Designed miniproteins, single chains, continued (3). Designs and how they scored, part 11

Each design is a single chain, and the fold is of that chain. pLDDT is the mean over its residues in the fold that is shown.

## One batch from the design tools (miniprotein)

Design m8365
Fold by ESMFold2-Fast:
Structure m8365 (fold): chain A 66 residues (1-66)
Amino acid sequence: MTKEQILGAIEGALAAYEAGRITKEDLKVALNYVKQEASKLPEEDREEVLKAIKEAYERVGLEFPE
């Protein structure tokens, strides 16, 4: 995935969760998947994406995993 695709996926997953279309467990799975995809990006892009993922976890009251 590109950085833009990962960021879009994070926003989409958050919107779906807030709209009640997916469960908290589904959101965790989606965020963990994009976190794994982020590890394949260049360091600069990876840092930006990981920050967005951490903010997403914090926004929904979940703890950011290591």
Scores: mean pLDDT 78

Design m8366
Fold by ESMFold2-Fast:
Structure m8366 (fold): chain A 113 residues (1-113)
Amino acid sequence: AKELLELALRQLKLALEYLKEALKYVKDEKAKEEAEKYLKKAEEHLEEAERKLKEGDLEGALEELEKAIEELEKAIEVIKKAIDEKGLPYLLEAEIHLGLAKISIGVAKLLLS
C-alpha cells in the first residue's frame, strides 16, 4: 500500500507542475488568481502527505492525497474554462497524471480495507 501512495504523490506532484505550466496560458486575471489559490492548497496537502508517508502514517497520507486531488480538480475546472488552445497539452498531461494518481489511491484503499 505504501508504494502505491508514494506513486500517487509523485503523479499528483507532476499534475501540479503541468497545471502551473497550463496557467501561463490563462489570460483572465481573475481565473488565474482563483486557480493559483487552488494550486497552493493542493501543494500544501501534498507536502503534508509526504510528511505523513515519511512517518508511516498511511491513513493520514491517504486523507491528504485525497484533499490534494479535490483542490487540483477545482483548479482544472477553472483553467479549462479560461485556457488558450496553446495551453491545452499541459492541461491534458495534468489530467492524465491526476487520473493515474486516482487509480493508485483506489488500489491502495482496497489493500488497506
Scores: mean pLDDT 89

Design m8367
Fold by ESMFold2-Fast:
Structure m8367 (fold): chain A 55 residues (1-55)
Amino acid sequence: SKAMEALRQGYIAYSQGKLEEAIRYFEEALRIAREEGDELMAEYAETLIEILKRE
């Protein structure tokens, strides 16, 4: 799914220490998941965004 691909890109950015890019990819994954009606993926992406914004 496109949401899963955005989530994977966010993880890659995070592993490279690119926190702002990781957040943007997770926000994209959240947007796509909401458009697809994937509530579980949306909640997961939202949780990741909240955690990273606290760093």
Scores: mean pLDDT 85

Design m8368
Fold by ESMFold2-Fast:
Structure m8368 (fold): chain A 55 residues (1-55)
Amino acid sequence: STTSYYTIQKEEEGKKISDILNRRFGDLADEVLKLNNLTPDYIVKEGDKIKIPGL
């Protein structure tokens, strides 16, 4: 299946993944975490590629 990615920006570095996903994708955030096998408190770094379902 086709998978799209969101790349973590420099300004987002050091933030929790859940805060970024909730801000950008709202309700989809939980599905994104599950798809990437990430915990909500994972601290992101610039250039991290996050798989986005159905985009």
Scores: mean pLDDT 81

Design m8369
Fold by ESMFold2-Fast:
Structure m8369 (fold): chain A 72 residues (1-72)
Amino acid sequence: VLELLEEAKKAIEEGRAEEALKLIDKAIELAKGSIKKAIENAKKKIEELIKEGRLEDAVRVVDTLIDQIESE
């Protein structure tokens, strides 16, 4: 799960938004319980930020999500 989120972060940084969202979807599919819900909620924010062209803010959301998952 964490590896997929790290790859998604890199994809956003490189402007590959569609690939990043696909990686996040794969992370949701593999995740369970509270982690799955956290990724689903983060995906909604990331999609909105990408749509607005706010890629750096989208990267920050992924970083926060990774930190949250690592703390569990």
Scores: mean pLDDT 80

Design m8370
Fold by ESMFold2-Fast:
Structure m8370 (fold): chain A 90 residues (1-90)
Amino acid sequence: VTKEKLLEAIALLLEAIGLEYEYEKGLISREEAIERLRELLERVEELADDPNADKSLILKTVRLLLRLARKLGDEELVKKAEELLKKIES
């Protein structure tokens, strides 16, 4: 794990936490939450393919994003997050 990749993983986790908080507080719409969740999943997937990435932090981020996808009721994002989680845990 490099310092650069560790900081990137931490930043993604914080963005995921912030997104869930903003949605639960009603600060953003469901549509905005879905768009931001999709973007975060793409960024997490890219980082997950890097052998220098912190697997534990990525797993925490994916689990949080999966939880949020389920709350939003977006089946496509739920499936994408579940597939990504399975890939990382294998």
Scores: mean pLDDT 84

Design m8371
Fold by ESMFold2-Fast:
Structure m8371 (fold): chain A 66 residues (1-66)
Amino acid sequence: MDEVGEHLILGDAAFDAGDYEEALKHYEEARRAFEEVRDTLDEETRAVLEPYLERKIAEAREKLAA
């Protein structure tokens, strides 16, 4: 999952650096890439990856909330 994995790595790096806007952008791109390949993934992979992406997006959004 090159696109999903790449954006997750970039998003996590941005989040760790405190750049929550950039982190959110990458997590949203990871979710988009995930949706494009969803039907090709194993059920176990989908069950783990989808909640992980939702959690990361929610965490980044929470950090940006004033």
Scores: mean pLDDT 81

Design m8372
Fold by ESMFold2-Fast:
Structure m8372 (fold): chain A 51 residues (1-51)
Amino acid sequence: MSDAERVLLEAIRLRNESGGHEPLESFLREAARRLGLPEEAVRAARELLYG
């Protein structure tokens, strides 16, 4: 599993815990911070989300 996939999966979990009213992209940076991953992983996760 890539770092981008880990960020995306953690963002999905955070969104579900928040009640799911914000867009998934809003959780990508926080997911990376919680996983100790750099902003490069956030950019890669955004590419997985949109293309």
Scores: mean pLDDT 81

Design m8373
Fold by ESMFold2-Fast:
Structure m8373 (fold): chain A 55 residues (1-55)
Amino acid sequence: LLERARAVVEDLVANDPDSPLAEKVDALVAEGLSREEAIERVAEALAAQVAASRA
C-alpha cells in the first residue's frame, strides 16, 4: 500500500501540481520538511485512508 501511495503522490506532484495531494506536499515543504519527507508523509496518510476505507 505505502509503495503504491508514494508512486501516486510522486506522479501528482510531477504531472498535476493543482491536485490536493500535490498542494499538501507543497504545504509540508513550506513548514520545513524536505520534499522527499513531505512525499512520504502524504503517502503514509493516503495509505492509512485507503486501509480505513477497506475496514
Scores: mean pLDDT 76

Design m8374
Fold by ESMFold2-Fast:
Structure m8374 (fold): chain A 118 residues (1-118)
Amino acid sequence: MVKLVESGGGTFPVGGSVRLSGKVSGVDFSSSLLSWWRQAPGGLPELVAWIDGATGKTGYGEEVRGRFTISVDFSKQTLFLDMRDLRPEDTAVYYEVVSTGTNGPRLAFGEGTEVTVV
């Protein structure tokens, strides 16, 4: 069974930085597509960043490109999101989504961690 546990949320200042951590169990990271998504209050879910565990290839949403960095620690089975130059518009619940190697029919969703930028 896949388990996703996010942490690192809280209240942060505009222009600040934070690292979010997402622990993943029940999947092989090296064969999975791992991503961070966010949902602002009253907004639609949006893709923040993704990493292909097999290739190390990454991608980013336009709003965060150049400010956020996605990375993995295979030994810790942890997905990271390093967020810098925080803006009020970054206020959202951030959660992991894991797909087994591709955008296949199997997706696992975390419950998320809330980030508020003041």
Scores: mean pLDDT 82

Design m8375
Fold by ESMFold2-Fast:
Structure m8375 (fold): chain A 69 residues (1-69)
Amino acid sequence: MEFPKIKHLELEMDAAGVASIKKAEYGTETLSSAEAAALAAEIAAAVQTTGRFEYVGPETEPAKLLKPK
């Protein structure tokens, strides 16, 4: 079990493309520190192309992109 259900996930990226996990919570199960880091790296690699990423909701909810400013 590495990628359990995500309740809350918030990522922030700077102009240089530096991604940081602001909040990460899991649904039914919790991940170890190592597994959480691996998951974060995978997500960061996916979101680096958009520069912004925010996901909030149940495990089935599709990813939601933040509105540009």
Scores: mean pLDDT 53

Design m8376
Fold by ESMFold2-Fast:
Structure m8376 (fold): chain A 70 residues (1-70)
Amino acid sequence: AIEELLKAAEEAARELEEAGLPEEARKVMDGARQSAKILASLKSPEAQRIWAEWAIKQIRLFVEEALRRA
């Protein structure tokens, strides 16, 4: 859950940096780190998985919107 979230965020940040959007890349990584802290505080593995899946989808939407506006 956490590993998949951070990997998705790193891949997204790399894509944004390559597109010349370093501030957007930083926002993705900051958001992913915050989400990882929330995930680590959850007591349920099911809740961690659901939150991680949601967060990964949000990262993808953010990347698509940022690249569309660039």
Scores: mean pLDDT 81

Design m8377
Fold by ESMFold2-Fast:
Structure m8377 (fold): chain A 60 residues (1-60)
Amino acid sequence: VLGLVMAGRLLYKQGKYEEAIKYFEEALKIDETPFIYRLLAEVYRKLGDEEKAEEYEKKA
């Protein structure tokens, strides 16, 4: 899980938001933590998908 979160964070810092989502979703399938939901919300906000960002934030 930690490795997937780290990879997603690295991609996020590089502006590769779609790839970051992919890694965070994989991490979420292994361990559903509020932290991972917040990471997904942040990435969706960067993509301008405020609806999905709000849904993930609600689950955190």
Scores: mean pLDDT 79

Design m8378
Fold by ESMFold2-Fast:
Structure m8378 (fold): chain A 100 residues (1-100)
Amino acid sequence: MTPEELAERLLARFTDPEVQEAFRKAVEIIKKYYEDNPDLSEEEYRTLLLDAAQIIEEAYRAKKEGKPLSPLAQRRFDFLKSRLPKEYYEELEKIIEEIK
């Protein structure tokens, strides 16, 4: 499965338009990073897309439940940030903050 096919499948599984929009923004950021970094494998690109989808989904769930982001979701987000240069993960942080 190509990263583009994975992004489309992840987007299609979201029924909430707000979740879909947040994920589309995250896909654009991760895609730009992949295009700018030729050393990044397709498998790593897919992993970044999967992690972004899970974090966004968990953030919306936490918001609807009136709870903070779970420790597991926060750790996943920290791992995602550790794999991206600051300019890319700051844009992802803004997406997550926008959900809250």
Scores: mean pLDDT 80

Design m8379
Fold by ESMFold2-Fast:
Structure m8379 (fold): chain A 60 residues (1-60)
Amino acid sequence: GPEFPEPKTPEAEELVKKGKELLEKGKELLKSDKKEDILRGIALILRGIGLLLEAELLSR
């Protein structure tokens, strides 16, 4: 499966869960044939990655 940060705190666990949710929503939008949906999907994926990186920093 995809490699995600190993959460060491409840705050980091919450960020990982939210980040994964945004990535999955973004991936579904990228399957659309509409440019607007694709752009929204990209924005959600970038936000999800940001949350996962924040979780990694909190887990160090």
Scores: mean pLDDT 79

Design m8380
Fold by ESMFold2-Fast:
Structure m8380 (fold): chain A 98 residues (1-98)
Amino acid sequence: MEELKEQIKKAIEHIKKAIKALKKGNVDEAKKHIKKALEHIRKALKLAPDNQELINLLIAAALLLIGALFNLELGNVEAALNDLEGALELLKKALELL
């Protein structure tokens, strides 16, 4: 459980850093942090117990982060910020299940 919580917390911190980078206009730094958040969600999924609600929240957060990367490639910074904030909410909810 502790390792799983730490992976989710690390993903949350990288999403917060990505949001901060985008607000400063630093798209490359934001993409770097989004990719690191995805790595931590991947590790969390590997550690996740057979809990479908938790797994669904982690997958949904990962899909929003992938959407954020895609929106940044298209120059849609506001859409990327919305995706990042949505992923943050889902990961906070995932922590509440633990």
Scores: mean pLDDT 90

Design m8381
Fold by ESMFold2-Fast:
Parts: sequence; C-alpha cells; structure tokens
Structure m8381 (fold): chain A 85 residues (1-85)
Amino acid sequence: MSLEEDLEAIKELLEEAAEALREGDLRRFAVLATAAALLAIGALLDHPDEKIEKILELIKEAIRAAQEGDLERAVELLEKAAELA
C-alpha cells in the first residue's frame, strides 16, 4: 500500500472511531482506533515521518482518554489525528 493510500485509510478509520465514541460504542471505537494505530505503525516503519508520528501519538492519547471515560476529549484527539492524515 502506498503512503497516500495508508493515510486515506487511517483518516477514514479515525473518523469512524470518533462517530463510534459519539454513540458510546466503546468496543467499535477500540477496534477502529486499533486498526488506525496499526496502519500508522506500518506506515511509519516504511516512511519515517513526523506527521505519522503525530497521528500515532494522538491516537494513543485518544485511547487513553476513552479508557479514563473522557469521551469528548477522545473525540477531539481523533478529529485532530484525522485532519493530519
């Protein structure tokens, strides 16, 4: 997969993950956020890039916020990550 194709897929997964959180579907959020993180890790291994590192960090922060019950913060972090992708 090309870097641009990976970034498009990451963006779509992050947007869907944010919607899942808005609906309170923590399981669907976890699946989608994990898939986005795995794609970001794969992209970073092939193409070391500060933007991808920032996306991955935002995803990690969003997962942490959701685990702490701060769903609004988690959504904001996912939206920021999607805007970078």
Scores: mean pLDDT 85

Design m8382
Fold by ESMFold2-Fast:
Structure m8382 (fold): chain A 57 residues (1-57)
Amino acid sequence: MKAIEEAEKKVEEFLKSEDPKIRENAEIAKKMLERFREQGKPEVAMDVVESLEQIAK
């Protein structure tokens, strides 16, 4: 998958979390990924996913 598509898939998984802290961070990440896609900077998408994974652990 492209980095942005893979990151979007991970964000969708976190949005389904029952932990409100994880869901809030996933909503922020989703908005960041939308901006990065529009600006043509998909390379930072994986950094967003890594941040969410650290919060979930």
Scores: mean pLDDT 72

Design m8383
Fold by ESMFold2-Fast:
Structure m8383 (fold): chain A 65 residues (1-65)
Amino acid sequence: DPRSIARVVTRAVGDRLGREFSEEQVEKVIAEVEAFAKKYLADVPEEQRTAVLAQVARDAALAQA
């Protein structure tokens, strides 16, 4: 589930950076991951989907920092 992956990864990024993301920032990361999944996930091999979504979430979370 892209939303669950985005939320978990955003929390992990926050923990690593020593900061807490607001709910608004978390929802922005979720929106980015869901938008990516809607456009591109079908073209990604099933074995790589979780890793790719986690990468998108990490990049989006870092952009919020």
Scores: mean pLDDT 83

Design m8384
Fold by ESMFold2-Fast:
Structure m8384 (fold): chain A 83 residues (1-83)
Amino acid sequence: IEELAELAREFIRALEAGDFERARELAKRLVSLARETVAANPDDSSLRAQVVLMLREVARAAEEAGDLETAEELRREADSIQA
C-alpha cells in the first residue's frame, strides 16, 4: 500500500502542475496497482476499504483540478472494487 500512497502523491503533484497527460498515466498505474493489491488480498476488508478511500480521494482532487475524465475513471474503479 506504500506504493499506492506514493503514486497518489505523484498524481496530486501532476495535477498541481497542470500536467494532465502525466496525471492520466499515473491514474492508470494507480488503478492497476489498486486492483492487483485487492486481488492479492481478497479477505482483507480493511485493505479494500483503504484502497477505495484513496481512489475516491484522488478522484476528488482530479475533479477539483478540472480533470473530469480522470475523476470519473477513478470513481468507477473505486465503486467496482467496493462491490
Scores: mean pLDDT 82

Design m8385
Fold by ESMFold2-Fast:
Structure m8385 (fold): chain A 60 residues (1-60)
Amino acid sequence: NEAEEKGREYAEKAGEAAAKGDAKQASIYGRLASEYFEKAGLGGDEGAKLAAREVILAGG
């Protein structure tokens, strides 16, 4: 599923941005990851949990 794959890519980018101290980019990528997970049918709890984990890991 392309949307799920993009969600994972943005989640990874959010974590990378957080690791380098770019909180703004980490937040933007985390939100994009959540939107793509929702499009992939991972809405509700599962998609939200995945997005939240990446945002928390990113320090937001």
Scores: mean pLDDT 71

Design m8387
Fold by ESMFold2-Fast:
Structure m8387 (fold): chain A 80 residues (1-80)
Amino acid sequence: SEEEIMELVKKARKEFDEISKELTPEQQREVARLQAALDIEVAGVLLEMKLFGLDPETARRRVEEAIEWFKKKVEEIKKK
């Protein structure tokens, strides 16, 4: 459901915020940009559900895959 997807995003945002607390200001800005990009991806998936009838399971999978990709990018930022 849309609610389930939004809960996944909320959990991911909380995890990103916790990771950011010990990062440099520059790394924090990079993480914030990634969070904004994730928000855009999620908005696109929700729009496809509303306009094109994207099934909830496929929508959830896309959001989970996006979250995993962004977590990987955050780990790359931590290595800088």
Scores: mean pLDDT 82

Design m8388
Fold by ESMFold2-Fast:
Formats: C-alpha cells, structure tokens, sequence
Structure m8388 (fold): chain A 68 residues (1-68)
C-alpha cells in the first residue's frame, strides 16, 4: 500500500473510535486531515493525525489498531 492509502485507512479507523467515544474535537481534526490528503498534502495530514493520536488514551489506540 502507498503512504497515502495507509494514512487514509488510519484516519478511518481513528475516526470510528473517536465517534464511538464522542470525541468531537478529534473527529474534527481527522476530517481536516482527510481533506488535506484529498488535496495531496500528506505532511499536513500526518501532522494532524499525530495531534489526534496524542489525544487518544492507550485503550482507544488499541481499538484503532484492532480496526486496521
């Protein structure tokens, strides 16, 4: 898979977990990251993904991994 495809799958998994837990702030960050990926800004998308990851608990991160 390309880096873009990997980031898209990661955003999808992270958004599913964030929506499950009602983390609207994280959902908004991931929506913006997805928009940046559509525009070809992989670096910008990666930065927002890392920001969102920093807001997840270890348990939420485990659920994201299980969805990949």
Amino acid sequence: KSLRELLEELIRAMREVAEKYGDEEIVKLLEKAEELLKRGDLNGASELINEALSKFSPEQLSEVYDLL
Scores: mean pLDDT 83

Design m8389
Fold by ESMFold2-Fast:
Structure m8389 (fold): chain A 57 residues (1-57)
Amino acid sequence: LSPETLRLVREVVRKLLDGEITFEEAVEYIKKHVPEEERERVLAALRQVFDAKKADS
């Protein structure tokens, strides 16, 4: 992933983990700001983070 995409993903993950945004909002943000070539990988990583957060509850 590009450095810019990694920085964006880190911020989205932080907001998701802090409860500032929903998973659906995070997905929409990624679709708007991440290039299509990187999008599938980013969305897969985001889902893994979300699932891990759910498991820690």
Scores: mean pLDDT 77

Design m8390
Fold by ESMFold2-Fast:
Structure m8390 (fold): chain A 75 residues (1-75)
Amino acid sequence: MEEKRKEALERLGELQRRMGEAYRAGDWEEVERLAEEIVRAIEEARREGALSEEEAERLIEEARRAPAELRAHAA
């Protein structure tokens, strides 16, 4: 379980890092694509028991809000 959790968190961290790079590059299509990929990764981690239901729900909400929040900051 702990190894799956570490693997899931490392994957999420990498996807978040890539989304930040896309944001800085002004690549909004990539930001939205990565946000969807983050949501999918969180759902997979929850199914594997790597994340609790509460953690997964919070992270999914954050990921779904991220593209709109980033666009608001860029405006």
Scores: mean pLDDT 80

Design m8391
Fold by ESMFold2-Fast:
Parts: sequence; structure tokens; C-alpha cells
Structure m8391 (fold): chain A 81 residues (1-81)
Amino acid sequence: MSPESREALRRVLEEVQRAAAVYEADPEDLEGLIAALERAARAAEEAARVAREAGDEEAARLAEEAAREARAAIEQLRAQK
């Protein structure tokens, strides 16, 4: 794995941890959780791009999965209002 892919995936992990912290602090804060998940999704989308450019196919696949899961969670939360 390239240093660029590793750094991009590290940022994804940081944003996912921030989303978890928002939920733990106030599970009723749907707007805050959606905002944190949006940051995580964007970080994952960027990580997938960086990993593909570096030829790190496994890292790219994992980042794409993370982005899809974050986007699906956002849609579910928006449906709940």
C-alpha cells in the first residue's frame, strides 16, 4: 500500500470515529450525525480515488465500500427526519 493510500484511509478512519462520537454524545442529533457521515463519505470517496491512482486495488475497494455504507446510512437518517 502506498503512503498516499494509507494517509487517505487514515482520514476515513478519523471521520468514521468522529461520526461514532457524535452518535455517542447525542443519539438524537440526527443533523450532526448526517454531517459527520457526509464528511466520512467524502473522505472515503477521495481515498478510493487516491488508492486507484496508486494501484492499490484492495484499498480502493474498501474505501468504495465505506463510501457506499456512509451514503446508505445518510439516506436512512434523512428518511427518519
Scores: mean pLDDT 83

Design m8392
Fold by ESMFold2-Fast:
Structure m8392 (fold): chain A 72 residues (1-72)
Amino acid sequence: MTEEVRDLLLRLGVPQEEADEIVKELESIPGFTKEDAEEVARIALDTYRETGDPQAAVEAARKKIEELKKKK
């Protein structure tokens, strides 16, 4: 689950340290599910496709994680 998000971020050019941080934040979501991981991965990938910027993908992922935390 979270490892798939980490692998995606690394493939997009995100540094390992930041990818590991995103995984930790994702795991901190109360009642974390595979669907949550897939949603975060999707927004990161879509943002990278629009911007070509790995940092924009990281910011989109973090924003989505915060949204998911507020819903749970």
Scores: mean pLDDT 80

Design m8393
Fold by ESMFold2-Fast:
Structure m8393 (fold): chain A 62 residues (1-62)
Amino acid sequence: SISSLELGKLIAEEAKKRGLDPSDVKNALKVAVELLKEGRKDLFSDEQIKQILELAKLMGLL
């Protein structure tokens, strides 16, 4: 997985490309879920993937 700083920057840029406000934590989570669906598991650790999916369920994004 990439560094937390690089991951944060990538998610913010992907949010902007998708027309989402990068300062909204829910939008960051939406982008992370979509990147995982697109096969970009290389960006995340196994622990981060588990946390993203559980938070997405809690927030009604899955």
Scores: mean pLDDT 80

Design m8394
Fold by ESMFold2-Fast:
Structure m8394 (fold): chain A 61 residues (1-61)
Amino acid sequence: DWDSMSDEEFVEQVAELAAEEARRHGFSPEEVERVREEAREQARRTVEELRRNRAEAEARR
């Protein structure tokens, strides 16, 4: 799925999954929202970093 998703779509999916996970662990609605926002930010950073790292590794040769 991730191969056919845009990075924005992937970030949203990760954020939503993190929110669901938090809810399953009994987090409050407020905590769930915080987890979602934080996960979205982290996922965005991770995607950017992974793409940059992959491109740089390939650019070497």
Scores: mean pLDDT 76

Design m8395
Fold by ESMFold2-Fast:
Structure m8395 (fold): chain A 92 residues (1-92)
Amino acid sequence: MEEEEKEKKIEELKKRIEELFKEKLEIGKKIKEAVKKGAPQEEIEELAKKLEEKQKEIEEVIKELVELDPEEAEKFVTELFREQAEELAKEA
């Protein structure tokens, strides 16, 4: 892979991972609201399935990023995990 193509691919993968993490957080918030609202078990299970699907997508994209640049992948994923931990802390 040409250097320019590699850099472009890394940036695309990072953006996709970031977007998937945001979508995962939003689904988590929807599950929390559904539980709070006393939503049907079926609705909660559907949201949980979507959460699992997003996690699988995240893992696949991270694998692709690791194949291209393991060091950059570690750095990027560590920062995303930190942001997720801060968001969880806000909810107390």
Scores: mean pLDDT 79

Design m8396
Fold by ESMFold2-Fast:
Structure m8396 (fold): chain A 81 residues (1-81)
Amino acid sequence: SIIDELEARLAELEATLSPEQRAVLRALFGRIKEVIEQGLSKEEMLKRISELVREAIERHPELEAVLRDLMLHLSELLDKA
């Protein structure tokens, strides 16, 4: 599933992060999973998740590279679905 593939990517990205950064990333992932599970259109889903990621980057600039990687991976998964 999209969620399982994103969680696998998240686990790879977490390997070099601090416990505090991992907690932030996992909390964001929980919100992303909720959006995916709502059964929205691909366009609406990407829009909502992009806003969540943008807000997270503004609050945690040190996570920008990780969050952009996760967003690109999500976009690729949605394009295949």
Scores: mean pLDDT 82

Design m8397
Fold by ESMFold2-Fast:
Structure m8397 (fold): chain A 66 residues (1-66)
Amino acid sequence: MTYEVTFTGSEEEKEALIKELESRPDVKVERVGENTLLVTHTGDVTSEIGLILRLLGEEGVEVKLV
């Protein structure tokens, strides 16, 4: 699945989240705008649920399935 992630918080929060996501072996991160990422998950259902919960729990972040 691919998620469009838009940041509305601070630059520090944005860079911290990007580093966390890029550290995941089953996640591909593409920067497509100044405050917008495409996050593609290629792992199993359990790791995908974990990713979704992590993204939905982040303050200053909007998530859209694409």
Scores: mean pLDDT 78

Design m8398
Fold by ESMFold2-Fast:
Structure m8398 (fold): chain A 114 residues (1-114)
Amino acid sequence: SLEEKIKEIRELLKKEGFSDKVINALTAALLVAVEETGIDPKEFLERIRKRYAELREKGEFVADSPEDELLYVTARVLAEELGIDPEEVYKVLRDMKEGKITVEEAIARLRELL
């Protein structure tokens, strides 16, 4: 079921050391990436970590929090995998972080961008 898939991805993200503040947004992004592209979950997370480290090294972050930086990078990586607008992805992930939408609603909105 969708609920069981969400639970499985959420537990993976907790084990990988992600902050509770971003877990729901990352769960929606990772689930969509895996189901739409067939990418391995750990490979997708490694792409996020690599891009995050690269942007941090270059001093290109302008966000007020590490959580917002991580969501920005996640939106960019997901958008590149799906061929969609990173700004639209980022809006969905931010709404999730702010508690405005559920994980299920975020997954549906991300799929509407395809």
Scores: mean pLDDT 82

Design m8399
Fold by ESMFold2-Fast:
Structure m8399 (fold): chain A 79 residues (1-79)
Amino acid sequence: LEEARELVDRALEALRAGDTERALELLREMLELLNSLPDSSEKAALETGAVLALTGELLDAGDDEALEELNRLVKEVKK
């Protein structure tokens, strides 16, 4: 979970710097990493928190295309 937390922090930092593409790549890496780990409440909380935080930042930025990509990544990796 430490690597996943670091990826979340980097993704949020990238979004705040205006690098939406990098933020989505980091989110994808985080979701793939979490999907490889055993199921836990901490894993679920981190995933939910990360998606919510990135969604909020993208909504504030008005980046509808990035929001659609975020939703696509979440659906793809959760399976």
Scores: mean pLDDT 75

Design m8400
Fold by ESMFold2-Fast:
Parts: structure tokens; sequence; C-alpha cells
Structure m8400 (fold): chain A 67 residues (1-67)
């Protein structure tokens, strides 16, 4: 369900933030990619999931340009 995908994605994002704060950028990027993949597999009828997916794809592109 979209709600379960959102819950899983938020858990992955918390872990990504923790890795980023520790300077483990490779792990942070991996966890961000996993969150994006979970949201892509979610039903596309949930506006919250679609907005979060768009935001995470923008964040990933910004990180790729800086790293």
Amino acid sequence: SAEEALRRARELLKKAAEAFNKGDYQTAIKLLDEAIEVLRQAPSDNPEAQRLLATLEEIKELLRKKL
C-alpha cells in the first residue's frame, strides 16, 4: 500500500540522515536510492508519495553535483 511505502521510505530517510551526519556519504546515498525505489513501486494514486519521490530525486541530483 502507499501508506506502507511512505512509512518504509521515512525509515530509510532517517537512516540516511544518520549516515550523512556521520560522514558516511556512500551509505547515505544508498539509503536514499532505496527510499526512491520503494516510492517508485508504490501505487501512484497517493499525492504525498508522489511529492516525496520528486523531492528525493531533486536531493539526489544536488548531492551528485556536490560529491
Scores: mean pLDDT 80

Design m8401
Fold by ESMFold2-Fast:
Structure m8401 (fold): chain A 80 residues (1-80)
Amino acid sequence: IEELREKLIEELLPLILEEVRKLAPHLNDSQRRQIAEEVARWLVSRIPASKLETVDAKKYFESNLETIRREIRRLIAELE
């Protein structure tokens, strides 16, 4: 189960990282990656174990895009 969550995090990470780059171009790569990893782990933690193998990372990202952007903005504000 933990392995399935880690795989989904890895698949979501580049999609979320691109959104972080758009919302926070002024942050360095390390800060943007930290935010993206926190958001990816938070998102995947919300998925029931029974759904992990059937979730399509890209579709899940697209369906939750506004929620993802809100969480990115929250974490950007907390860095200061």
Scores: mean pLDDT 81

Design m8402
Fold by ESMFold2-Fast:
Structure m8402 (fold): chain A 50 residues (1-50)
Amino acid sequence: MKEAEEELRRYARELADREIKSGGNLDVAISRARFAGLDEAAERLREAKK
């Protein structure tokens, strides 16, 4: 579980960064990240939305 969790976190960070760069709908992206339990991604997206 922890191994898969670490990979998921890394993937989430990369996706969040890409989403921020793309300038997509950050509100939707934040909701999706929160729903999936990707706290790190959700926080990065929230900060970018500022």
Scores: mean pLDDT 70

